# Ledger of designs, part 1: designed miniproteins, single chains, continued (6)

Scores and structures below are computed, not measured.

Each design is a single chain, and the fold is of that chain. pLDDT is the mean over its residues in the fold that is shown.

## One batch from the design tools (miniprotein)

Design m20001
Fold by ESMFold2-Fast:
Structure m20001 (fold): chain A 102 residues (1-102)
Amino acid sequence: NPEELKEVDEEVLKLVEEGDYEKAQELQLEAMQREVDRLLPADIARNAGVADEDREITTAEVLASILGYLLNDEDFLARRYAELGADALAERVRRWRRLASS
């Protein structure tokens, strides 16, 4: 939602201008988590029955990967998929991560 993102950006800029960098970072991380939670259910529905080789990387998966990096939580995306009942997608992400670590 472009309007919600603009409101977050304006609040972040205000906090930065006030010198509250810690609160600005917290607000950005919370906004990214909300966006992932909003987009992932639709991604799960869209990817039902789609083969791995035909599946495009989604905005939610990119944001979740960035969040995992920032939070030092490599399992973030896979855990979110599992929490939403998408165990097959969670296992797929964990399989990709294991292959990348080899």
Scores: mean pLDDT 72

Design m20002
Fold by ESMFold2-Fast:
Structure m20002 (fold): chain A 66 residues (1-66)
Amino acid sequence: MAAEIEEQLRAELANLTDEQARKKLEHMVIALLITGEITLEEAKEIFNQPTIEEQIRLLAEVLARR
């Protein structure tokens, strides 16, 4: 479920600086795009979110659709 995925993503990023967290999130999104688990449009939507919190939420929502 999206809420559980969001909590796990937040936990993974909790001990990182904002810059490190953004870079890790970017790598996760790119890996999912390369493996075909998300679309290019979904990846663009995630990166267009103004805050990392909103990027995490949207990524969790996209992953919960599987």
Scores: mean pLDDT 78

Design m20003
Fold by ESMFold2-Fast:
Structure m20003 (fold): chain A 69 residues (1-69)
Amino acid sequence: GEAEARALLLELGLSEEEAERVIRLVREGKTHQAAALLLNHGASLEQVAEVLRLLGREEDAEKALRAAK
C-alpha cells in the first residue's frame, strides 16, 4: 500500500516531501513524471516498478520491469 511505498521511497534516498510528491503524481495518473523523478534520484527500473506495484499501478509496474530487461 501507500505506507510501504513511502517507506521504500525513503530507503531510496528521497526526502519525506519528495516521497509525498511521487505518491501524489502516481495518484494523479502522472506515472511518467513519477518514474522520471525516481530515475533522477538514482532508482533502477526494478525499484520504480516496485513503487508502482505498491501504489496499485500493476500495468505500469510491468512496463517498467520489461524496460529493465
Scores: mean pLDDT 83

Design m20004
Fold by ESMFold2-Fast:
Structure m20004 (fold): chain A 78 residues (1-78)
Amino acid sequence: MEEIRELVEKAREAANAGDLDTAQDYINRAAQVAGEEGKLAELARYLREAADKTTNPEGAKLFRSVAAQVERAVAARA
């Protein structure tokens, strides 16, 4: 399984549990891996999916905010 996807799923599980600090930690780890592997566009897609699937509205807001930031970073390189 792709590590980025696994980390984003763990972030979603933490957000569903109400633990936004742990969710942010998993997102930060996923961003590091995605940056190292050149997969920031994949990270943005997984974060958008996590926002749609989470039961926590604050988690959804966090995932959408980070996805938008990652999408801007990808666009700046194109």
Scores: mean pLDDT 83

Design m20005
Fold by ESMFold2-Fast:
Structure m20005 (fold): chain A 76 residues (1-76)
Amino acid sequence: MEEEVKKLLEKLREIVERLKKETDKEKALKLVEEMQKIVDKLIELFKKNPELWEKYKPEFEKLIRETQEIMAKILS
């Protein structure tokens, strides 16, 4: 379970970095859709393992916040 959380957080980090460099709104929206699928999987894992939520909550919340800031810049 913890290895799955780590892998999903790594994928989420990669998408956030790609999103920071993306100038095409259509491609950015597809990246956000991929991100949302990973976030949904992470939430399900955290619901099953509250200890992992407490451990990884700061990192997860930081990544979500960064995504929101990037999307605010991309939206006209």
Scores: mean pLDDT 80

Design m20006
Fold by ESMFold2-Fast:
Structure m20006 (fold): chain A 86 residues (1-86)
Amino acid sequence: KSEELLKKAVELAKEAQRKALEGIEAFEQGKYKEAADLYKEAARLLREAAKLAESTGTEEGKELADSFREGARYAEEKARELEELA
């Protein structure tokens, strides 16, 4: 069911957002390695969300997948920046 897959994808994206927020908190504490790992986990969750959205075969799912992939790229760039600071 496409709607169920889209809902699951959105829930994974919300989990990724929570991981990114934890990453910000770790960064504020000077824990750059921990922050980088949290952003990597956020990216992983967003890529999983993108795969689920794309698997629906709908145009809406493909658009959401593109958005989630952009979010994953951003999180990966943040993780790289944080590793450079560590």
Scores: mean pLDDT 88

Design m20007
Fold by ESMFold2-Fast:
Structure m20007 (fold): chain A 86 residues (1-86)
Amino acid sequence: SLAVELGSKGDESAVEPLIKILEDEKEHYSVRANAAFALGVIGDERAVEPLKKVLEDEKEHPSVRQAAKDALVVLGRSDLIEEAEK
């Protein structure tokens, strides 16, 4: 998918497009989960707040929430996961 291709490049210019995919509720959950994973791999801090928002959304698909959680761990923000799960 486009999200995986952008993430595999480690390209910081991919961050904004990947955040848009992650936040697009009309996009298939598997594509959004891949966008979250790609954001974690890129490691750009701009992804932290969008990923946290996905993690805190109880109506979100479990696969997307799990990918957001995994991405936050990779970004060194496990503190945000602990706060969301309290």
Scores: mean pLDDT 79

Design m20008
Fold by ESMFold2-Fast:
Structure m20008 (fold): chain A 82 residues (1-82)
Amino acid sequence: SEKRKKFLEELSKLDVLINKLKQYVDTDEERAKQIYEELKKLIGDKSLADEIYEAVKNNDYFRLLRALQKAIELIKKKIEEE
């Protein structure tokens, strides 16, 4: 129950950050950089945050889906190991 609630809250945060990144990546470099730093902190993996950033910047939908799937799996493992 508690772990499921935390997982859903982290997924909600991830979704918000991805949508903000899509909005700012081509229009506001400083905002995009701030969102990227929040993504790194949330996911806990720089390589995955980098992959998400590049996928969003290049409008690569399938690359983004693959990176998000891996990020979700990491978030789930982190919460389950608590």
Scores: mean pLDDT 86

Design m20009
Fold by ESMFold2-Fast:
Structure m20009 (fold): chain A 67 residues (1-67)
Amino acid sequence: SARTRELVERKARENGGLLSAGQIVDIARESGIPASRAQVNTLLRLMGLRKATAEQALEILRILEHM
């Protein structure tokens, strides 16, 4: 959603362009997407990432919405 994109882009800017698993979980919950740190850490690992760019975080959030 537009609101989710705005939250992701803003938090990425505040954090030098990269978001941790915890930050992605917080954004998911703020956006009404049920998520755990374990789920986000698993998705990051499957993508070969330790932290995500704004676009990578948006991809993770889309996957979480369908879990």
Scores: mean pLDDT 85

Design m20010
Fold by ESMFold2-Fast:
Structure m20010 (fold): chain A 83 residues (1-83)
Amino acid sequence: MDRSLQLVTDYMRQQGLTDITLNRQPGMQGLYDMAQYSFDNNRPLLVVPTRGDVQMQQQLLDYQRQLSSQTGVSVRLVFLDVS
């Protein structure tokens, strides 16, 4: 497991999110899958690993806004610097 995935996994365990299936593929698709899971299961907090990639952060924020608009569910994104 890479460092960023390990940090996210540890954070999720500490927050009691042990039933979340984490995608082992790094990058945008894995992050989208985690965001979608949070909305589908009404999870109020999603921690996203980042290395300061502003474009990736903006794309995920746009996706979160889209999901919130479609579902009426509010999920907070927290960007965790893993650099």
Scores: mean pLDDT 60

Design m20011
Fold by ESMFold2-Fast:
Structure m20011 (fold): chain A 95 residues (1-95)
Amino acid sequence: EDEEILKLLDEYEKIVKASDLPEGQKRLDLSFIEALRDFVERKPELDAEIERLRQQLAENPTPEVKSRLLALEIVRQLFDGFLEYVKKKVEEAKK
């Protein structure tokens, strides 16, 4: 799974580098790709923390646990959305 995501990011990096986009825009896109790679590396830690907070919420529900769990779930959903965006860009370039 993670290997497939990293391969997708590598393909998108090649597309960005081969594009005729302005240098500043390429730098931003490459920085975004690097941030997504860092997220993939940290994904197991994030998923473990979410699971731990879900268990804690079931045992002793507090506003702090609820807000932290919601925040981490939103972050994870945003990165899933970013990966879908990258996947679409790679598929468009292959067609």
Scores: mean pLDDT 81

Design m20012
Fold by ESMFold2-Fast:
Structure m20012 (fold): chain A 90 residues (1-90)
Amino acid sequence: EAEKLAEEGVEHLKKAEEAAKAGDEEAAKEHYEKAEEAFKKAVASGDEAALLRAQAELAEAKAEEAEKAGDAELAAQGRKLAELARKLRE
């Protein structure tokens, strides 16, 4: 279950990336929020640190992309998601 939740988070991060590249800020934000919820549930379930580390790297990359686009709010959401995923690692 935890692994499946983390995988759902990855899928939402990919959709957020596609939306951000298309200029759809609202859709990107919704997908980041869904990814955050999925990762939060995965962490609560005691998911594997190695998997969540990979998800955190992806989330940070998306946050950087959002910052370059000038979307500070979306970038902040991506960073929070990366931090949440990394907490299990430590």
Scores: mean pLDDT 68

Design m20013
Fold by ESMFold2-Fast:
Structure m20013 (fold): chain A 93 residues (1-93)
Amino acid sequence: SSEELEKEAREKIKEAREALKRGDTEKALEYLEEALRLAEELAKQGAYESALEILEEVIELLKEVLKVTERPTRAIGLLLRAIGLKYEIELKM
């Protein structure tokens, strides 16, 4: 269900924040990629408001990763993917 997907995405975002607090940027990126995947599934189910809220948090945390990471390519790729999905959802609303 969309409610279960949203709950799982929020849990991944929480795990990403905790990984960033301990300086584990690679683990933070893994959790953010999982949260982004869940936001994509929410959008497929028409849960646009939930998907946008998750995407905004993912974008914010990816920007924080970019401030501290020595390898920006993965973070940039995920950021572009998240921004693109946000744009697509806004066009459907």
Scores: mean pLDDT 89

Design m20014
Fold by ESMFold2-Fast:
Structure m20014 (fold): chain A 60 residues (1-60)
Amino acid sequence: LSPEVREEADRLVAGALTTLTPDTDVDALARAVAQGVLLRFPDADPEEVYAYVRARLRAA
């Protein structure tokens, strides 16, 4: 992923982390966050964006 795509993903992940509860479907949240990244960077690889976002959410 380009640095710009990672920066946007990190920004959206930070916001998403404030809404996390024990009942949160992390996989569904990762898809929603990845879609937000892809709205700004439509040429990014959707699979790479999703994998990056999912890993960041699960690491927190």
Scores: mean pLDDT 80

Design m20015
Fold by ESMFold2-Fast:
Structure m20015 (fold): chain A 73 residues (1-73)
Amino acid sequence: KSIEEIKEEILKLIGEILRIIGDIIELEQKLKEETDPEKKAEIEKEIEELEKELEELRKKLKELEEELKKLIT
């Protein structure tokens, strides 16, 4: 795997991370405005799922950074 390919994957992954962070912010705002307990529970679950996805993406980013370091050192 080339350095350029790893850089492309890192940039794509950063883009995905930023999208999820944006989605979480929007959902947190919706949660603050929501008065229906059932809908609040649904939003909270969606936030939790996105937070788990974010954690997985951060782990992948770390792996790619380590792979990049091995190729340049």
Scores: mean pLDDT 83

Design m20016
Fold by ESMFold2-Fast:
Structure m20016 (fold): chain A 67 residues (1-67)
Amino acid sequence: MAEKLKEEALEYFEKAIEEEDPEKHKEYFIKALELLKKAGVPEEEKEKLLLEYQEKVTEKLREKIKE
């Protein structure tokens, strides 16, 4: 079921954001992408989810590395 896979992907995105270890961060990110692929998410939906993930990552970085 695509909706469940999407939800799981979002959880992995959040785990990646919270993860301090770069290697584990990458692993969670890859898992999230794989789940989106298996869910058969259209490119438009994938782009929205990816943008949301990137915004959250950017916000975390803004707090630490304010420019």
Scores: mean pLDDT 75

Design m20017
Fold by ESMFold2-Fast:
Structure m20017 (fold): chain A 58 residues (1-58)
Amino acid sequence: SAYSAEIRASAEASGEVQLENALHGDRKAVEHAKENSDPDTSEGLEEFLKKVEEELKK
């Protein structure tokens, strides 16, 4: 549907903003949030940071 395409576009745009913020030094904020989160959330944050590291190496 049209809505699903729009939702995906918004999610991708949000992902790009998160990546840009991490590159600009928001990485420490993500690490701080990880320390205070549940294991499941911490694993998600760790995977996010790994993806940022891979993008930086491209």
Scores: mean pLDDT 57

Design m20018
Fold by ESMFold2-Fast:
Structure m20018 (fold): chain A 56 residues (1-56)
Amino acid sequence: MEEEVRERLRQLAIENAKKAGIPVDEAEKRYDEFLENAEKIREALKAGKSVKEING
């Protein structure tokens, strides 16, 4: 994903969590883990590895 889009999605997720009464810190942690995992998958795919090999 483009950095600008990634930042907007993160902000939207936090805003939606606040509106739904979900703890912001929990939503931020889950979103950070999601983005980190997605980045690892992207880098591994670029290096010729399969998603299966990344996830184990």
Scores: mean pLDDT 68

Design m20019
Fold by ESMFold2-Fast:
Structure m20019 (fold): chain A 67 residues (1-67)
Amino acid sequence: MTQEEAIELAIESLEEFSLIPEDVAKKLLEIPEVKDLVKKLLEAIKNRDYEEAKKLAEELLKKLKEL
C-alpha cells in the first residue's frame, strides 16, 4: 500500500464509518502531518472514548483532504 492509497482509503472509511482499518492507520503513521492525529484517534478507540474518537476522526478527515 502506498501513502496515497492509504490517504484515499482513510478518507472513504472516515466518511462512512468514522473508523480506519489497522493497516491503513499504520501507513498513515508514516505521514508526519497526520501522525499525531492518527495516534490520538487510535488511543481514543482503544480507551472506548467514542466521543473523542469521533472528534479526532473529523479533524483527521479535514487534514487528509488538505494533503
Scores: mean pLDDT 79

Design m20020
Fold by ESMFold2-Fast:
Structure m20020 (fold): chain A 67 residues (1-67)
Amino acid sequence: SKDKIDKALVTAYLRDPETFESLSNEQWRELSEKLSKAKTAEEVKEILLSYGFSEELADLVAKIIFE
């Protein structure tokens, strides 16, 4: 759900604001769209890793979205 995605992204931002601030507006839009279409936790992790997030942060985001 959007609420879970928003919660996950806020949590990730608080843990790693520098990585989030490094993303362009276009990359942020692409990331949000890909996350909204992801069907599995593994797909979420792969998306986040492709944008430079750590494995630990990608795992946390995926867990929040699919819990």
Scores: mean pLDDT 79

Design m20021
Fold by ESMFold2-Fast:
Structure m20021 (fold): chain A 73 residues (1-73)
Amino acid sequence: GSMQQEIEELRQRALEAARRGDYERAKQLLEKIAELGGDRELEEVSLELWPLAQTDPEVRQLLRYIDELLGGR
């Protein structure tokens, strides 16, 4: 598959992991997205997880981690 397809699959897996409370797995998947240059997909994950971050401190930490990955460029 294309790199874009791989990034999109990683995006879906990261969202599923975060929604299941598997934050360690979510972080690993987000790191892989960053390595592949999926900045847009990282921003999309942040937007989709924003409502959950209002009630879950672990999701808030995950959003901070995404900001760190984006700001580290």
Scores: mean pLDDT 86

Design m20022
Fold by ESMFold2-Fast:
Structure m20022 (fold): chain A 101 residues (1-101)
Amino acid sequence: DLSDKVLKEKGITVKIEHVEGGKSTVTITDKKTNETLVLDEEVALLAQVEAAKKLAPLGGDESLAEEALNLFLEEAKRYLKEKTPEELKALRKEEQAKLKA
């Protein structure tokens, strides 16, 4: 999870919109660059998991909240650029299987 303090200091806003019967969307806006990134909740979850895996060797301390945010945004942008919707669905299924096992 992203620290509200780090988000505020970076000028980043996060908005989650729930669609009845559909997928939720996560909108991330960087006020400093005026860049907007729109993610499906599945892409946001995958990026968060991948960022957490990269932070685990560093101890997962709250002092790493800024690094966690940077890794999350980097992975989210990577998923949007490099993966098709079908590939993202397959990755989510694999992560769910690992959590179940």
Scores: mean pLDDT 65

Design m20023
Fold by ESMFold2-Fast:
Structure m20023 (fold): chain A 80 residues (1-80)
Amino acid sequence: MSEEDFEAEVYLALGLIYDAIADLAKQRGAPLDEVIETYKKAAELYKKAIELSTDPQLRAEAEANLKYVEDKLKELEKEK
């Protein structure tokens, strides 16, 4: 594993954490703006993971998670 791939894994892991926090916050009835902001942070972290990743599998995982969060954000923005 290169240092870039390690950093990409860290960003992917952080993205997954923020994604999970946003899902939990939504389930618990947190303010919509807070949920949206947390998903946006997850999306930024996934984008960094994609940019740094030289591993095709790691990149594909980050891209799939980014797509999921972007789709969620589009639906939530309609509820504002």
Scores: mean pLDDT 84

Design m20025
Fold by ESMFold2-Fast:
Structure m20025 (fold): chain A 88 residues (1-88)
Amino acid sequence: LDKIAEKAGVTKEEVYGMLEAARLAKDAVDPVTGKPLPKELQEIVDTLVEVYEKIKERGEDSMTDEEIDKAAEALKKLREHFRAQAAA
């Protein structure tokens, strides 16, 4: 998590918390009844869940620099989405 945390400009605890929140958000959605999340946010959640599974299975060192950059970008987009919602 150190590399993703550094790239995203957050603590390791924040990265882990956001990845866990994304996983829980995905699991909370019943695919039969539809998605409560907007399409853009659902795509971000899907990306973060994939990252979380890779880290959990093989650790962050198994990820390429490009994968780490994509993970950091997805985390930043998720934070910006919630910030925009709070500002609106």
Scores: mean pLDDT 69

Design m20026
Fold by ESMFold2-Fast:
Structure m20026 (fold): chain A 88 residues (1-88)
Amino acid sequence: SLEEYFRREGEEHGEQLLDAAVETFEKAVEIAKNAKNKKDISRAVSYLVAGHLLLAAVRFTGSPDLAAEAERRVKPLIEEAEKAIKEK
């Protein structure tokens, strides 16, 4: 099935999914910190949601060690993005 294929690809490319998650959360931080209006905040929230979906894919398809590394790398970015959103 397509789902089975994606699961195998995710397992083989777990590091790429992690890098994509980090980049997505970094973009959420950038947009949130530079937000000038509600549309910018909405974009930051959209990137935050997308980052969480990628992080879920890392946790679901990656190794436990990769999942632990993902937590360490994304946690500060999530906190920074949420803080920037709340300060607007």
Scores: mean pLDDT 80

Design m20027
Fold by ESMFold2-Fast:
Structure m20027 (fold): chain A 60 residues (1-60)
Amino acid sequence: SLEDLRQRFEELIAEEEKRFAGKPEWVRLAILATVRGMLALAEILLEKGKQISPELLGIR
């Protein structure tokens, strides 16, 4: 589910924060921006998937 996916992304962010402890904050912000973008895209695809899946996948 989207909730499970979100939880998984939050865990990845937490692990990366540990790996990048002492790194510039912009590295953490870049990771956050990427994850947020991927989550937003996943939400759009899941919401519209039922309507556009054949067109998106090229299979019928």
Scores: mean pLDDT 65

Design m20028
Fold by ESMFold2-Fast:
Structure m20028 (fold): chain A 70 residues (1-70)
Amino acid sequence: MPSDEEKLAKIEEELKKFLKEIKASEELKKLAFDKFEKLKEALKNGSLSIEEVEERVEEFKEKLKEYVEK
């Protein structure tokens, strides 16, 4: 089974691909990665599980879609 770090790397890769597919602006990409970094910090600090990080990233992706579709 992959480590939490490997799972984070996969989530990051999927997030990068998602942002490219929706043609996110540089500002939106920065917002997405700033949020992801905070989630990584929470995982390392034990405040969130890897599963909770994945859930929050998916919620965030849905919110970003709505923002781009404006």
Scores: mean pLDDT 78

Design m20029
Fold by ESMFold2-Fast:
Structure m20029 (fold): chain A 69 residues (1-69)
Amino acid sequence: ATVTLYDVKPEKLEEAKKILEKAKEAGAVESFEVKGDTITAKFVNRTVALAAAHELKEAGVAPRVEVKG
């Protein structure tokens, strides 16, 4: 499953990266990529992707969070 964060706030970019790095260390994220103000992360399954999308939205990282697959 893929989580895409759109219009990531510049001041929250480092926090978002830390959250995704921790998820990668925990085996929940296979990889993530930062392109400008967009972050795309590949999760091992839909359940952990939805949980991470909720956490990132609650942290106020991005106004739009999309989960696919």
Scores: mean pLDDT 79

Design m20030
Fold by ESMFold2-Fast:
Structure m20030 (fold): chain A 63 residues (1-63)
Amino acid sequence: MKKLITRETKFLDSKGKKLTLVSTLDENGNLVSAEILDENGKPVAPKTTDEEELKKLVKKYLE
């Protein structure tokens, strides 16, 4: 009975390539899953359900 909310955030990696962060949240704002897609919509890393792993993954591509 929980609604899932999908958010897409576009950002540039350290090399200037466009990436998309796709986050799925539950109705309470808890992370259900997240992944990062490249310019062709292909995953650059496996899906994560851990906020700490997501933060490390985003930092890896921004730096």
Scores: mean pLDDT 76

Design m20031
Fold by ESMFold2-Fast:
Structure m20031 (fold): chain A 61 residues (1-61)
Amino acid sequence: MNAALAEEYRRIAREDREAARELRRRAAEETDPVKRAQLETAADILEVAAEIEEELAERLE
């Protein structure tokens, strides 16, 4: 039970990190500095979420 939930959190963490990478790629292509900052901030939030999700997975083991 706990191992299955831990793997689910790790899967979500991987997905959030991939989403953050895509946002950073889009930010690199963005010419508007305000939009670039917004994309970078969104990527930072997803990276923090992924770290929390990995910590939750560790607590379930």
Scores: mean pLDDT 86

Design m20032
Fold by ESMFold2-Fast:
Structure m20032 (fold): chain A 78 residues (1-78)
Amino acid sequence: ASASREEVAKRLLEEAKKVFNPEALELFEEGIRLALEEKNYEEAQRLFAEAAVLALKDSKEPEEQEGLELAQKELEEL
């Protein structure tokens, strides 16, 4: 793909900002920062999982969970 990893991460943050609550969003932003700045993908994935748990506690909507899993998979494929 011609898009940089940084551009994809920015798009994921914009989408997450629209869907996630503030607490889940903070964890998601921290995970993206770790992946981009430190290349620490293991910690980034852990933070994404914690964001998912927080989102699920606030909202019992299956569609939000699928959206999060799709975004996480797309970041992993980079």
Scores: mean pLDDT 68

Design m20033
Fold by ESMFold2-Fast:
Structure m20033 (fold): chain A 68 residues (1-68)
Amino acid sequence: SAAEDLRALAEELSKDPRFEVELIGDDKLVITNKGSVTSLVGLALRVIGDLPDVEVKLEGDTLILTAK
């Protein structure tokens, strides 16, 4: 499910020092970039390709992923 995919992604990204990761409730993942916006654009494109049931929103240095 999208919620399970977001939890797995949160566990993966929490190990990456480039990002701050916050899982809100069961269905929303907020990722803040500690470096350049380029890293978030690449990550957003990966999620769009791999997780079709996740809504992707990029706002400045923050990527917001919500289960549909």
Scores: mean pLDDT 81

Design m20034
Fold by ESMFold2-Fast:
Parts: C-alpha cells; structure tokens; sequence
Structure m20034 (fold): chain A 71 residues (1-71)
C-alpha cells in the first residue's frame, strides 16, 4: 500500500506536469483511497482516516485548479 501510494503520487505529479487536470484528479482520488486503507490497516482512528482523506482530496483539487488556471 505505501508503494502503491507513492506510485499514485508520482502519477499525479506527472499528470499535473502534463497539464492533464482530469488524470490528476483521478490519481489524487485513488491516492486518498489507498491512504485510507493504509491508515485503517495500521490501526488509526476513523477520525484520523477521514481527516487525512479530506486533506488529500483538498490538495488534489488545489493541484487541479492550478493546472486549469494555466490554460
């Protein structure tokens, strides 16, 4: 899962660099899901899992907005 999360983060960076807002959003959403699964497996509380998911999704939307603003 950590390896999968790192690969998804790298894919999102590549999508942002390529100006592909749709791909960046999809990879960010998948990264949020992978992080949720990882934190649950490590025994973190549901509050922590939810807060982390919201943070990743918020950062993803900011990255997408930055890509779109360059157009």
Amino acid sequence: LEEELAALEEAMRAAVEAGDAEAARRYGERAAEAAEELLREQGYSEETVEANRERILALTEKAVAAVEAKK
Scores: mean pLDDT 78

Design m20035
Fold by ESMFold2-Fast:
Order: sequence, then C-alpha cells, then structure tokens
Structure m20035 (fold): chain A 71 residues (1-71)
Amino acid sequence: SMEERRKALKEAGDAVHRYMEAEEEYRNDGSPENRKRLEEAKKEMERTTEKLGKLTKDYNVELSKEEAEKL
C-alpha cells in the first residue's frame, strides 16, 4: 500500500542517516565498537532498502492497474 511504502521510505532514510553517522565515527576512531556499529548500521540499511524496493515495485504495479481502471 502507499502507507506501507511511506513507512518503508522513512525507515530507509533513518537507516541511511544512522549508517552515515556510524561511518563518520569509525573514520574518527576505528575502535572495534565503532566497527561493529558500522557493520550493524550497514546491514540495517541493506534490509530497509531491500524492503522499500519490493514495496515500491508492488505499489507501482497496483497504481498502474488503478489508473487503467479509471480510463
């Protein structure tokens, strides 16, 4: 749905922001803790991006059908 897509978009945006923060902290201090945080943030970014991609494909197909039905 459009609502689910908007939620996924926000989650993906939040995950990218967290990844950017973790990357900067790792560049400033390459400690094992910062490396782990960066790896976790990267996995979350990948997960949310994949989810958004699937929802976007499904939504675009559904929207095209609705437009066709409206003439």
Scores: mean pLDDT 77

Design m20036
Fold by ESMFold2-Fast:
Structure m20036 (fold): chain A 93 residues (1-93)
Amino acid sequence: GELKKKAEEELEKAEEAIKKGDIEEAIKHLEEAIKLAEELAKKGDKETAKEFAQRVIELALELMKVAESKGDLEGILKAIGLVLRAIGLLFEL
C-alpha cells in the first residue's frame, strides 16, 4: 500500500541523486527507503522488504563509487552503513 509506494519513490529519488553526483541527497533517500523496508518487514510484507533491501544494497554500492571518485570519506562510510543495514534486514527475513 502506502509504505510500498513511498519506498519506491524514495528509491527513484536516490537513483536520480546518484546520477547527479548528489551524495547527501542520495544518502537521505536511501536511509528513508531502508527505513520503509524495515517497516514493511514488521508488517509481514517480507517479500517486498527483501526486494527493497536488495535495491538499497545495489544503489548504496553505486553511491560508494561516486563518493570514492569525489574523495568523500563520510559519503563512503554512510554508503557502507546502508549496505550493512540492508544486509541485516535480509538476515532477519
Scores: mean pLDDT 90

Design m20037
Fold by ESMFold2-Fast:
Structure m20037 (fold): chain A 77 residues (1-77)
Amino acid sequence: MKDEIKQLTVKLATAMLNGDKEKAKKYAEQLAELLKKQGADDEAKEVLEATKEYLEGKMTPEEAIRRVAEAVRRALE
């Protein structure tokens, strides 16, 4: 589970850096589902919100990746 969450986080970050909005959306949804299964509902919402703001051009890829990484870190503690 932790390894899958880490792999999806890397895939999401890579998609954001490459401007692949379709993959970013897919990986964010998959990551949020895994976080919800771990009981990290607030962190799952943060991942989805950061990805949505990135997709809408309201947040840079770097800012979105930082928010996602922080949420994942809290969920895995």
Scores: mean pLDDT 85

